# Designed miniproteins, single chains, continued (3), part 26

Each design is a single chain, and the fold is of that chain. pLDDT is the mean over its residues in the fold that is shown.

## One batch from the design tools (miniprotein)

Design m8876
Fold by ESMFold2-Fast:
Structure m8876 (fold): chain A 79 residues (1-79)
Amino acid sequence: KPVPKEELARKVASSRKLSDEEAEQLAKMTGLDPENAKKLAELLKDGASLMEIRDALGEENFKKFLKAREELLDVLLAS
């Protein structure tokens, strides 16, 4: 079952550790290939910082993550 985007956005904004379902949902939103999406989900479950995610995924994949993160934060502004 997909996690509510508003709940996911609040957790992402507060830099909290994500659950398995939350991490998978955000990773799917990025459009990353399956290997990098799985790596991102694992980092999000561990509560990795933005810099740690960038260092692990590389700049190109990190930009895809930032775009998905910004789209989630826009859900809070639209509510």
Scores: mean pLDDT 78

Design m8877
Fold by ESMFold2-Fast:
Structure m8877 (fold): chain A 77 residues (1-77)
Amino acid sequence: MEVEVTLPSGKVVTVEVESEEQAEAVRKLSEAIQNGDDKAFLEEARKLSREVAEKLAEKIEEAGYTSLATAVRAVAR
């Protein structure tokens, strides 16, 4: 299923996920990014699978948010 992530600029990126659990984590991560909530960001990012995290980080990096992409890759396992 496809889930949208809204970046700080308002730009939207889409990531494919395999489960509703991953979709929920991505949705909450998007909210944490919009709210500048570092604690929520860390909690939700660590729930992402390596594949989902890498796909999302690549889309974020392509959008110009290199530091945010690095944070997603570093926290997710």
Scores: mean pLDDT 82

Design m8878
Fold by ESMFold2-Fast:
Structure m8878 (fold): chain A 74 residues (1-74)
Amino acid sequence: SDEERERALREIEELAVRRYLEIAEDPSLSQEEKDAKARQIAAVGQEATRRLEVERADPEEVLREVERRLREIE
């Protein structure tokens, strides 16, 4: 449904922002590593938006994929 899609888009944005802040605040990472990881987070969000809006993929499936991919960004 449109409501489920809108909810998933909001949750994806919240997850991406939270992960970005974790990476930005990590003193063990160089600036180059932080920049690379920020780009990976942006790519995850862009792909998720494409799947939800262009491919009409299942919102819960896309959300689970985003959660998994963001956790893999170490």
Scores: mean pLDDT 86

Design m8879
Fold by ESMFold2-Fast:
Structure m8879 (fold): chain A 112 residues (1-112)
Amino acid sequence: IRSEEERLLLEAESLLSLGQMALTLGDYELAIKLTEEAIELAEKLPEDNAEALLVRGRAYLVLGEAYEKLGKLEEAKEYYKKAIEYFEKAKSLGANVDKLIEEAKENLKKVE
């Protein structure tokens, strides 16, 4: 991975971490904003980058939980489905994501 791609990945991971913190503190709108920015950065990375796919999967989990907390259950459901999709893509590239897939499926069941 080139230094530019490594920088984009680290920045996306940092924004995701801040989004998760905002979610924990109850600032759901800030969590959504920061997490959407993390996804935008991760989308600039190659589709065969397992770490970037993991960031996107985790970001969709954060979006799902934030929308669930805001009472937007249809949006939450779609984001949990996207989280599962990106974790499955990361798994196809050798990432160990079975626990993250289980978590996303459990969260999806709660909003169905």
Scores: mean pLDDT 88

Design m8880
Fold by ESMFold2-Fast:
Formats: C-alpha cells, sequence, structure tokens
Structure m8880 (fold): chain A 99 residues (1-99)
C-alpha cells in the first residue's frame, strides 16, 4: 500500500533489509542477508515484488526466492512498529546476477 511504502521511505527502509528496529527479528534478517551474500558472492536484498517484477528480474539474470522464515521475520519487525502486513503481501530475496 502507499501508506506502507511511504512509511518504509520515511524510515529509509525501502527494501526492508535496512529496517532499523533493534530486536531479534531485525538481527535475524540482517545476519541471514549477510551470510547469504557472502556464501553466494552476490548482493542479496529483501523486498516486496509483484509477479511482473519477479518475471522481469529473473529474465535479467537475478535470482528471486521466497523464504517463509524471512517473511515471518519481516512481518514481526513491521508488527513491532504497528504495521500489519496483509497475508497476500509477500517479500522476496533478490540476488544480483552472477558475473
Amino acid sequence: SDAMQNYIRKRNNIDLSGVVVDNDDSHFISDYLLNKSQTQNRIVSVRPMTDDQIARYRRDGYTVEYDPQIQQAVNNVLQSVGITLPAHKRVYLVSTPLP
């Protein structure tokens, strides 16, 4: 929603990987993304995406993955700041193309 997007922009958390909430879920997201980026030697971010965006990114060589643990951690972080993410609103792990 526009309200959620404006909230994320206002807190400088456009991709949700940078959500600045000092709790276990935010630390889990940060550690997961760092470990995945290091293991794959790629930049990995978490962000909401539409089916059209997923198809486009995959055509451009990006890896787009859904992870229920990351989804739950993101939902918990947002809920801790008073935002309830709708059940249909998914976030995805997006990895840059391999060289």
Scores: mean pLDDT 69

Design m8881
Fold by ESMFold2-Fast:
Structure m8881 (fold): chain A 83 residues (1-83)
Amino acid sequence: MKEEVLEKLKEAAEEVKRRSFGKSLEEARQIAEEAARELSEETGLEVKAEVTMIDGSDRLAVVKFSAEVEGEEVVAGELVRIA
């Protein structure tokens, strides 16, 4: 269960990384929010997404997905290059 959910969050972060390449921060947030919604519907869990700009470097952002599984928080994230 917990490892299965973690793998899904990792796959979502990687997909958002691919889809958000060269997009705006707002577009990256929208893509991440859509992915979190889809995962929440698929898993029945409350999946949350955060997109945070890394200041002072190559327009990099961190995309993080989190979900609570059996009382424990599971988190996965990726670095995304935005425009």
Scores: mean pLDDT 80

Design m8882
Fold by ESMFold2-Fast:
Formats: C-alpha cells, structure tokens, sequence
Structure m8882 (fold): chain A 85 residues (1-85)
C-alpha cells in the first residue's frame, strides 16, 4: 500500500540520517554542538533515544517534534488503510 511504502521510506531516511550523523559525531570527537551534531540529536530524539549529556537548543527540539509528527501522520494513514480491510 502507499502508506506502507511511505512509512518504509520515512524509516529508511531516518536510519540513513542516524548512521551519517553518528559517523560524523565519532569523527569529530563526539561533539554534539555542531550543526551536524545537532541534527543527529534531533534524529535521536525523534526515535525516542536519549542523546545523554547534551542539552538540545529549542530549534533541535522543534526539529525532533516535527519528525515525530510526520511519523505519527504516516502511521495514522497506515492504520486507516488497514481498517478498510
């Protein structure tokens, strides 16, 4: 179904972003205060993971919340699709 493909694409995108951001953070002495580190933290938060000892700025929290809402919207559409069966 379209909703299943959309959820799969969303998951794959976040997984790729998590891997890329994680690699960057490791290469940059674990720093989370860079733009790449902040984006990595936003992805972690969107996936329900704790970034540990980093206090995220408001824009990072807003980005994470936006990603969570996007996932919830796709999930809702998937549930509506399944309910029609």
Amino acid sequence: SEAERELEAFRARLEAELARGGAYVLQNDGRLDTPEGQHYVAVLLALGLDPGNFLPPPEVLELAERMRREREEIQRRLEEELARQ
Scores: mean pLDDT 79

Design m8883
Fold by ESMFold2-Fast:
Structure m8883 (fold): chain A 66 residues (1-66)
Amino acid sequence: SAFIAAQLARLPGLIERSPASEEEKARLRAELAAIKAKPEPTAADLVALEVDIAMLDLVAGVEKAF
């Protein structure tokens, strides 16, 4: 679908721009690769990954503030 294609194009950039550690980024890249390898990737899979990225970004921001 157009939505899934757009999210698959957008998510790599979100991971690379994340202030998360390289270890966490490698984990996020592996999660994205696993979603891409699925016979039928779902919108829910992609939303879950975007939430994971956002949570790591928030944690990194909080750690920097404190």
Scores: mean pLDDT 80

Design m8884
Fold by ESMFold2-Fast:
Structure m8884 (fold): chain A 83 residues (1-83)
Amino acid sequence: SKAEKEVETLLELLDEIARVMKKPNATKEDIINVLNKYKPKLSKEAQEIIDKMIEAIKNNDYQKFFKYLSELFELARKLAKER
């Protein structure tokens, strides 16, 4: 289903962000590139969260970035409960 594919894509995005963040020399540009790679594959709701994440990281607002990252996790969790 479209919901199952959206969950898979969101989990791939979240895994790739986690992998980038584990690298000691990870730049904000590396994170922005991952977000932009997955954005066109996702729903409008997920795209809006991603746009807010990109804006937050460009402004060095890591508190807002992690807030929006949590919102992506919550979206994936909600969609994963659909049958």
Scores: mean pLDDT 84

Design m8885
Fold by ESMFold2-Fast:
Structure m8885 (fold): chain A 81 residues (1-81)
Amino acid sequence: GEQELLNQIDELKEKLQNATTEDELLSLFLQALNLLVQLGKITPEQAIAYTLQLLGLILDGKSLDELRTYALNILDELLSK
């Protein structure tokens, strides 16, 4: 149900806060975006756009803290809608 998906997103947000590598952070962010698509809160095209933005920040050499801040801010914004 919707509540079970929301609980899974909350668990992924906690894991994102504790992520120590770019690969771990990217994987957790993608998992959370896929759950948001299942909830109907975003389209697959929007999930691709957010993923490309995160990849762009990685390619620009942004710190793990900046990547984490981006990912958590996007998830918080999308969950508020």
Scores: mean pLDDT 88

Design m8886
Fold by ESMFold2-Fast:
Structure m8886 (fold): chain A 78 residues (1-78)
Amino acid sequence: SSVIERLREHEVERLVAEIEARYGFPVTAEQLLAFLREQGFDDAALARVAALIAERGPVLDREQLRALMREFFDALAA
């Protein structure tokens, strides 16, 4: 795979691990959005995450969060 795909996967796993350490699972939509804002994601990026959360419901387990973060980074690359 490309270097970009590997960097994206590394970032996804880093964010999932930090969210687990801070909040545990399941994590709420509000906790996830607050965390990503603290990580320096802008309002446009947070709006994309909010749209992805709307399709998954108000709480996310580890597997759902990992899948959402992969979709989010794929959307940023498009």
Scores: mean pLDDT 80

Design m8887
Fold by ESMFold2-Fast:
Structure m8887 (fold): chain A 55 residues (1-55)
Amino acid sequence: SKEIERKIKAYEKGIELYKKRIEQSTDPAEQERLKKTIEKLKDMLNKYKEELEKS
């Protein structure tokens, strides 16, 4: 599905963006929030990848 592929790319870009923000941040609380966001995005990315393979 083109829609699933588009979602995968969107989540991959989001993860990259948040990783860059962690690298630039010196605030441990901000880094922790961003890490949790990345984990959530990775979970969604994995689910969409599995859905694409089952198609």
Scores: mean pLDDT 83

Design m8888
Fold by ESMFold2-Fast:
Structure m8888 (fold): chain A 69 residues (1-69)
Amino acid sequence: KLVEEEISAKTAAKMFQALGVLPDDFDPSKLTKAQAEELAEMLKRMFGLKSAEVVERNGELFIRLTKEE
C-alpha cells in the first residue's frame, strides 16, 4: 500500500540548514522550484522513498513524499 505525506519546501530547506547541507544565510522564502526539486531528490535518496515530487499550491512549494507500506 502506498502512503503519501506532504511537507512544505520551506520546512525541508530549514531541515537541510540544520543538517549543514544548506548555508544558514539561505532564505527559504526565496526558494526556487529548481531548488525544491533538488531537495526532493535528496530526500528520496536519503530515505529510500518510492517518489518525491514538487507540488505548487497557492504560490507555495511543497514536496510530496510517497513510500510503500
Scores: mean pLDDT 76

Design m8889
Fold by ESMFold2-Fast:
Structure m8889 (fold): chain A 87 residues (1-87)
Amino acid sequence: SALDEMKKLFEELKANKDDLDKIIEIVDQAVAIAERTRDMEVIREAIELVMYAIKSSKDAPISFITYLIGRLLRLIGLELDLELEKK
């Protein structure tokens, strides 16, 4: 399931927290899965994953943190779109 894919990406993130390029790959995959499925539980798991990436990368360059924040905002926008589509 997409939720299982997301949980596997979260474990990969934890294993690669010091590899900035790998973090970007994992975050981009998480966003792609959330956009593909448009499922609220998957989107929430992706948000948690990106937030973890931001917290674990606090000593990274500002440009890297800004990129992750952009990805987080995209996921929040997707969550809002789903709430609006229900009405």
Scores: mean pLDDT 84

Design m8890
Fold by ESMFold2-Fast:
Structure m8890 (fold): chain A 75 residues (1-75)
Amino acid sequence: MTPEQAAAEYKKDFDASLKKRPATLDEANAYIGGGIVGLVLSRIRDEKANREQIAEIARSFGLNDLEVRLLLSSL
């Protein structure tokens, strides 16, 4: 399984969990941030994703270069 395939599976689970809770704007922002952090932690545990792959996954979720840089600096 590639990192991209596992990211797609995680996104499906994340989208499903979002449907179970009413999302205010604040809650939606927290879910997006929490989802990305959870994905990164899963990748570190699997020892398959380097920083470049994590950055690509974050960009695929719609994060810009500054947000990706801030995410990587917080890990």
Scores: mean pLDDT 57

Design m8891
Fold by ESMFold2-Fast:
Structure m8891 (fold): chain A 58 residues (1-58)
Amino acid sequence: DDDNRQAVIDGLEGTLADLKKQLDDVKSQPVSDDTQKKIDDLQGKIDDVNGMLDDVRG
């Protein structure tokens, strides 16, 4: 039982949920270069967090 690993997973899942909410909020805004850049940034962060989750879950 690795309490530290579970805490990391819980933290990453929370971060992922927050990033997805931010992405939905940006997608609800009018299309512009600024919103597209924010979408690209958020998608990159989501991909990074998913990679970290895959590594930690083993």
Scores: mean pLDDT 82

Design m8892
Fold by ESMFold2-Fast:
Structure m8892 (fold): chain A 79 residues (1-79)
Amino acid sequence: SAENEAAAEAMIARIRELAARLGLPELGERLIEYIRRIQAGELSDAELREGEARGRAFAEAHKEERSERARLEALAVAA
């Protein structure tokens, strides 16, 4: 549905933002390609759930790194 497509695009935008903040744009694009394949119906519901779990794990694992990078960038600007 249009609502599901909008939700997928929102997820893609968030992945792109997170990947950019972490300095991992290539990883972000690979995750986006995976979501595009889901949208095209190339993946099963089980594969979709696995991808979502993987995405959440990635975001959680890199929260500390993102925060530390942002802190260092702020300090560099202040200096």
Scores: mean pLDDT 69

Design m8893
Fold by ESMFold2-Fast:
Structure m8893 (fold): chain A 67 residues (1-67)
Amino acid sequence: IVEDAEELLKLFKEGKVSRLSVAVAAIYLNVPGGLEYYIKAQNGELTDEEALELAEKIVERARELSK
């Protein structure tokens, strides 16, 4: 949960996880705008900076949901 979200962020920073994987995780955790990020990722339009910000929001969301 939180550990999985933190691992996703770490793996993304290491270049071992795709931008699409980050966008899919955002949808599953109901991050605001997750569907828009997913569509961008599917079209190859999601930037590394946007995906990094999204991965950080996923960690924040996971912390909210685990309390």
Scores: mean pLDDT 77

Design m8894
Fold by ESMFold2-Fast:
Structure m8894 (fold): chain A 89 residues (1-89)
Amino acid sequence: MEELKKRLEELERRMRELTARARETIARLRAEGRDAEAEAVWDLLLEAQALISQAKVYFKRGDYEKAREALERAEATLDELAARLDALS
């Protein structure tokens, strides 16, 4: 299960980086009165956080199949968040 552990560590690293970018983007969008776009970014951030938390719970329980599924969903959500942040730059 070294592969799942390494993927989780990489996801947590990406999450920290994207969280910093998202917070800066949300603050800017709100200052510009673009509240709906700020909420969309925030919703993706919360979804990614929830999926990573779910993956950690399954991993601790030894449910590696469900942990992998949650990790894959988290990866896809972070990819979507990154693409949206790039479009908003």
Scores: mean pLDDT 87

Design m8895
Fold by ESMFold2-Fast:
Structure m8895 (fold): chain A 96 residues (1-96)
Amino acid sequence: SEIEEGLKRLEELIKEKPDSVEGAYAKYQLGGLYYLQGKLEEAAEYLKESAEIFEKNGDPFAAKAYEKLSEVLKELGKYEEAEKYLKKAKELKEEL
């Protein structure tokens, strides 16, 4: 299926370009998929890696990734960490 092919492409992209913007995007999508599966800890890890790579590369998508990370952290009950990353997302939007 298109979904199964998409998942394989994301995994290959992460293997070949783990610290690239393309790899960060793949990690962002995997984080979202783990979130939908209820794997909140894995979702948070992928979203954090994604956000940090986007930020390091000056990609405005970093703000979106930090917002998603904050959402997942709230589900985990990590409210202080969630607020930290939400503030970071807002600051990144103000620099645009």
Scores: mean pLDDT 84

Design m8896
Fold by ESMFold2-Fast:
Structure m8896 (fold): chain A 100 residues (1-100)
Amino acid sequence: MREELRKKAQEVVREGRKKMDELIRQGDVEGAKKALREAAEEAVRLLEEAGDLEGAERVRRHAEAALESLDLSLEHRDDPIKLLHHSVERTSSINDMIRA
């Protein structure tokens, strides 16, 4: 049961990431940020239900880092080197959310 909730949390983050990536591709960064926030909130809820408070805290922290990376990408969208740097940071944070 606990393991099933953790797997569901990972699936929620994965689906949220796909939706975020699609919205970024469409130029809807505000929609991408909303999709990431909603996925993180649901994943946190599932992890707390599973009793994985440490995992829930990790998801919160990594979601905040990924959202910050999206904001920095908006500021530097005309600089391909900075865009790549912020994309790597965002990907790392999302991968840590999936591992929680």
Scores: mean pLDDT 77

Design m8897
Fold by ESMFold2-Fast:
Structure m8897 (fold): chain A 97 residues (1-97)
Amino acid sequence: MLVRLSFELEKEEKTEQELEEAKANAEEFINWVRQIAESLGARVIISEPVVSGGKITIRIEIPDAMSEADAELFVTVVRIAAETTGFEIKEIRVEEV
């Protein structure tokens, strides 16, 4: 079956210094996810990190339909990247198409 994926990730910080470090980690995360998506031939739309109320939010959308196996691989990669960079996965959306 074909599915579409999207993710929402969040990291909370309390100081301006921690926000700058988190922003650098977010950019590293984004570059890593983009490289993996490119190697898999998948298009990915990643929002610019949004900073509001001491919180950094990133949204990742994969607009093209993919197999459940490819979707599972993407979920695994995003989970590893999030764990490595200290981001929390707030939402994983898997939509059947």
Scores: mean pLDDT 76

Design m8898
Fold by ESMFold2-Fast:
Structure m8898 (fold): chain A 71 residues (1-71)
Amino acid sequence: DNEKLRDYYIELAVEAGKRAAEIARQLGDDDLADTFEGAIEMAKTSSLGSALSLYNTLITTYVVLQDQLDS
């Protein structure tokens, strides 16, 4: 059960990271996008706690970047 929960949060972190990287590239920040791509690769081997923490960080960053793009 903990493995399924970990895999679920890894998947959420990967999707949040992909969206954050996409918006960073649209804003012209390729270095930031590369950082998110690195975070995605780290998420794939993360523990449940690390995956949850990474997901919260990436989704928060995605919301901030999307607000900048929509402004």
Scores: mean pLDDT 82

Design m8899
Fold by ESMFold2-Fast:
Structure m8899 (fold): chain A 76 residues (1-76)
Amino acid sequence: SLAEGARAAANAGDIQTAKNIVELAAKHSAEDAYRAAVELARAGPQFKEAVDLAIKLTEEINPEFAKKAREEVERL
């Protein structure tokens, strides 16, 4: 899944690959973009740019999933 791809990119520390996976997740569904945002946020603050991109793209598709992503990221 695209969320699993985001987690793998995060584990490798590859910010550019993480951003690319986020864009693919958003093209697939708001839920996949939301899951990618949360997984990248859990990986660490170095992925903030990819997390912010994921939340922005999620909001353009489904504002409810974007709200959920922001709330979960803020609690980390």
Scores: mean pLDDT 80

Design m8900
Fold by ESMFold2-Fast:
Structure m8900 (fold): chain A 63 residues (1-63)
Amino acid sequence: MEKVKETLVKAGLSEPVAAYIARQLVALKEAGASKEELIEAASRVPGIGREAAEKAAEATLES
């Protein structure tokens, strides 16, 4: 959670928005989402580029 949120904040999201998105990514991981599915979900968030989405997906899988 914390590392995912930090990655999203560094990508330009505000802390409350980053926390909300981090919770969604963790929920997808718990539902069995693949790394590619997590990258796609994160990249659909306004203001997040593909590189930041990949880092967020990796942080989600490591947590």
Scores: mean pLDDT 79

Design m8901
Fold by ESMFold2-Fast:
Structure m8901 (fold): chain A 89 residues (1-89)
Amino acid sequence: RAELLAGIAAQAGAVVRHMERLEAEGKATETDRRIRELAAEAVARARAGDGIGALEALLEAIELEAEAAGDAAAKEEARREIARLKEEL
């Protein structure tokens, strides 16, 4: 379980860093800022041991990113991956 929580925090942290790079480059949209907030919440929840809450926040972040990109396949893949990870917790 600790390895899964660390993995969730690492993945969510990667999303935060990506969105921070977009902001630094002046390319961040309002949606990108919302994605960063959700991903940061996922990191905080994972570090607090709230794996389910962390996965829910991470799923919202990934769904918004996929929706902004117009990538329906990425959105469905994220839902399947998060559902699998919830079963592993």
Scores: mean pLDDT 81

Design m8902
Fold by ESMFold2-Fast:
Structure m8902 (fold): chain A 96 residues (1-96)
Amino acid sequence: SELAEINRASTRAGIAAATPYYHAGDLAAALRAEALAGIRTEIELLGGKVPEEVLEEAAELMIAGKRLEAYELLEKYVDGEKAKEYYKKLIELVKK
């Protein structure tokens, strides 16, 4: 499944980005790095683009546990058909 492959790559990128902050004891920076790297990796793998401001807003929503709002924001503002379809699928999964 392409969805599973993207989720795995996103998770790995997030963990890698967060690891130095976890070792430093900065949990807030770790969560931010994880969310930003995860979303950035998803969009890159889907051949999409999103303004940096939207990426940062989506990361803050994810950290706040507002996953549905984060996916709706990303679907609305991401450039790229495949990326829009990916976030549309994630919205449906969160609503179940």
Scores: mean pLDDT 86

Design m8903
Fold by ESMFold2-Fast:
Structure m8903 (fold): chain A 65 residues (1-65)
Amino acid sequence: TLEKLTNEKMKKGLLATADDLYAQGDKLNELGEKLKDLPIGRELRKKGEELYKQGDESIAAAKKL
């Protein structure tokens, strides 16, 4: 049905969004590790953690479709 096709497309989009958010989080955590002796390093790690949380939320939403 049209509804099943729409839900499948939305699920694929949510999973792609999660992959992008995790990749961005990894980059911020890598930068935070390189700058660990500076206050900005902690801020970058915190932002990376927030992106991981958003990625987890996108996966949870996809699993409900």
Scores: mean pLDDT 86

Design m8904
Fold by ESMFold2-Fast:
Structure m8904 (fold): chain A 92 residues (1-92)
Amino acid sequence: SQARVSRVDVIPLDNKRLAVLVHFDKPLEEDYTLRVYIDGELVAEKTIPQGATSAGVLVTRELPPGLHEVTVEVLDSNGNLIARTTQLVELV
């Protein structure tokens, strides 16, 4: 059966760096795509290789202090949306 997203972690490291981690319930049977949006703008896109149980990206972008909306999308090899999560993160 197809792998599912089990957890998404969004971790602000400072006002210039944000770590996004996606975890799967089992190893991927095919390549997936990870996309990260901040305040509606695409800031990162990465291929997640077959066999991965997790994927991460470090977004390096200077953002003003305050609340920002981070949206994470995972797509399968055919471009179908597997998961979309949105979280608010506070930057200092």
Scores: mean pLDDT 86

Design m8905
Fold by ESMFold2-Fast:
Structure m8905 (fold): chain A 81 residues (1-81)
Amino acid sequence: SLKDRAQDLAYKLARAEEEGDEEKVEEYEKELKKLGVSQETVDKLKELAKKYAEAKTREERTELLQEMIELARKAAEEVEK
């Protein structure tokens, strides 16, 4: 589903930011936009992914990742309307 694909892209974006792979970050941003996710939502996901990469605790990383997943799935749901 579009929601599952958006969720997968959110995971990949978080990992790419953690690895410092700016080319992969740009690739996943473009894929999210291709799915119909707005620039505003993509920018928010990128902000959360950077916070995830900088997070010092497992608990903080888990909370940020969950927020990214929820945001991505909600954006995909809006596109499917």
Scores: mean pLDDT 85

Design m8906
Fold by ESMFold2-Fast:
Structure m8906 (fold): chain A 65 residues (1-65)
Amino acid sequence: SARDRAVAFLTTIPGVGEELARRIVDAFGTDVRALLGATRAQLTAIPGVGEELADRILAFLRSLL
């Protein structure tokens, strides 16, 4: 499914496990490109995502997309 593909992709990010990947998909949807427009504050609103992990997620996605 699109959700399973998005979760699998997000778990390639260092520090993002399957549970956090599922929470990110639940917040932003299955189009991971939507995360490129996300703010640090939107990411840190997700339970389990701190400031350092939010920065890492954004840096990783920008390097791949």
Scores: mean pLDDT 81

Design m8907
Fold by ESMFold2-Fast:
Structure m8907 (fold): chain A 79 residues (1-79)
Amino acid sequence: MNIPPEDILIIAMGRNVPLAEELAKKLGAALYVAKSLEEALKMLASSRKHLIVVTDESEVEEIEKVAKEAGVEYEFIVP
């Protein structure tokens, strides 16, 4: 499926922000830099875009649960 860059939101925090910035440049997509997991989950649940979440393995289960409950289209990048 061809997803336009304007319909993609990249979410990242902490040490994963530099990788997410490079992805945002390559895709021409918007980047949301969260200050905490709670901020990331709020943005994720309220977004109507295709989400690319750049996160640590330890946070995947929590993020996936919220994404599924919110019914959002998502994918993970775990560095």
Scores: mean pLDDT 81

Design m8908
Fold by ESMFold2-Fast:
Structure m8908 (fold): chain A 88 residues (1-88)
Amino acid sequence: EEEDVEGIKRAVEQAVETALSEDPFDAEVGLALLEMIYAITKKNDSEEVKKKNLEILLEGARRVAEESPHPQVRADAKALAEDIEKEL
């Protein structure tokens, strides 16, 4: 479903921007949003849509793991990326 993929892409982009915040609280909120989107995506009955959404989430999680100014947020984003890779 094209609308579902587009919606997830926008949600991931917003979550990544929040997770890259200099404020530790905002960064943790952004990471929590990525984790929530991942939990929702795993329940998708369409394997094609699920795979596309997981690829978008993986790119987002990897970006947070590389670019976040907060060591704990980077570590948690790396763990999230590894979990998403196992689901693919």
Scores: mean pLDDT 84

Design m8909
Fold by ESMFold2-Fast:
Structure m8909 (fold): chain A 83 residues (1-83)
Amino acid sequence: MALELLQQASEAKRAGDYVTAAELYVQAAELFAAKGTAADLQLASEAYRAASEMYRKAGDEEKAEEYERKAQEFLERSRELAA
């Protein structure tokens, strides 16, 4: 599921559909976040960062900033869980 969403997001990005790409990256990030392991939270962080980049390319600075904050939050959580 999440890997398929990442592939679809990559395809939307190549097509220049940055809003659709961002939405797909957010969906993938939410699926990773729900799993709750350190590795999954790191993947969620990476997907939120990709979503932030896509919103920035689309001109949505507010959403770009929001998802950049989420990416940092999930990266910190991943580090806390790393044994």
Scores: mean pLDDT 86

Design m8910
Fold by ESMFold2-Fast:
Structure m8910 (fold): chain A 67 residues (1-67)
Amino acid sequence: VKDFVPEDLSPEEKARYYALKAFIDGSAGLKDTAKEWANKAAEYMKKAGYSDEEVELFKKNLLSLFE
């Protein structure tokens, strides 16, 4: 992990932050790092209480935004 996300952010806020990083990197053509950030966003969504199905749909939608 090479990000400096503040420790006091909630899991949901961290998921949102990683989702934004995935979108930025994906839009810049950095697809591999974008996928890494999307995976981290998915992990924090699970910690925030979202179901595996909701997390998978979110990840799919996020990755489709920059393909």
Scores: mean pLDDT 75

Design m8911
Fold by ESMFold2-Fast:
Formats: structure tokens, sequence, C-alpha cells
Structure m8911 (fold): chain A 55 residues (1-55)
């Protein structure tokens, strides 16, 4: 049972990593439009991912 939850957490972590990578890839363009909002969004997404990894 715990092994299945661990696998689900690892799969979710990969989804967070893909989301962060996509945002970082498009980051220069997004930041040029709204630097404060873009920096806030990226920071919060990374913080959420780090909190998620601690589970």
Amino acid sequence: MEEQKKKEYEEMAKLFEKGIAALERDYPGLRAGDPELTDWALKNLKEAYEKYKKK
C-alpha cells in the first residue's frame, strides 16, 4: 500500500517538474510581459513542488 502511494508521489513529482520546465522554457517571454507576475508564479510553483517532495 505505501509503495503505491510512493509511486503516485513520484509520478506527481514528474508532472510538477514538467510544469516547471515548461514555465522556465517560456520564462523570458512571459517575464518580458509581466516580470512581477511571472517571477511570483515560478517561485510559488517551485515552493509547492518542494513542499510536495517532503511528503
Scores: mean pLDDT 73

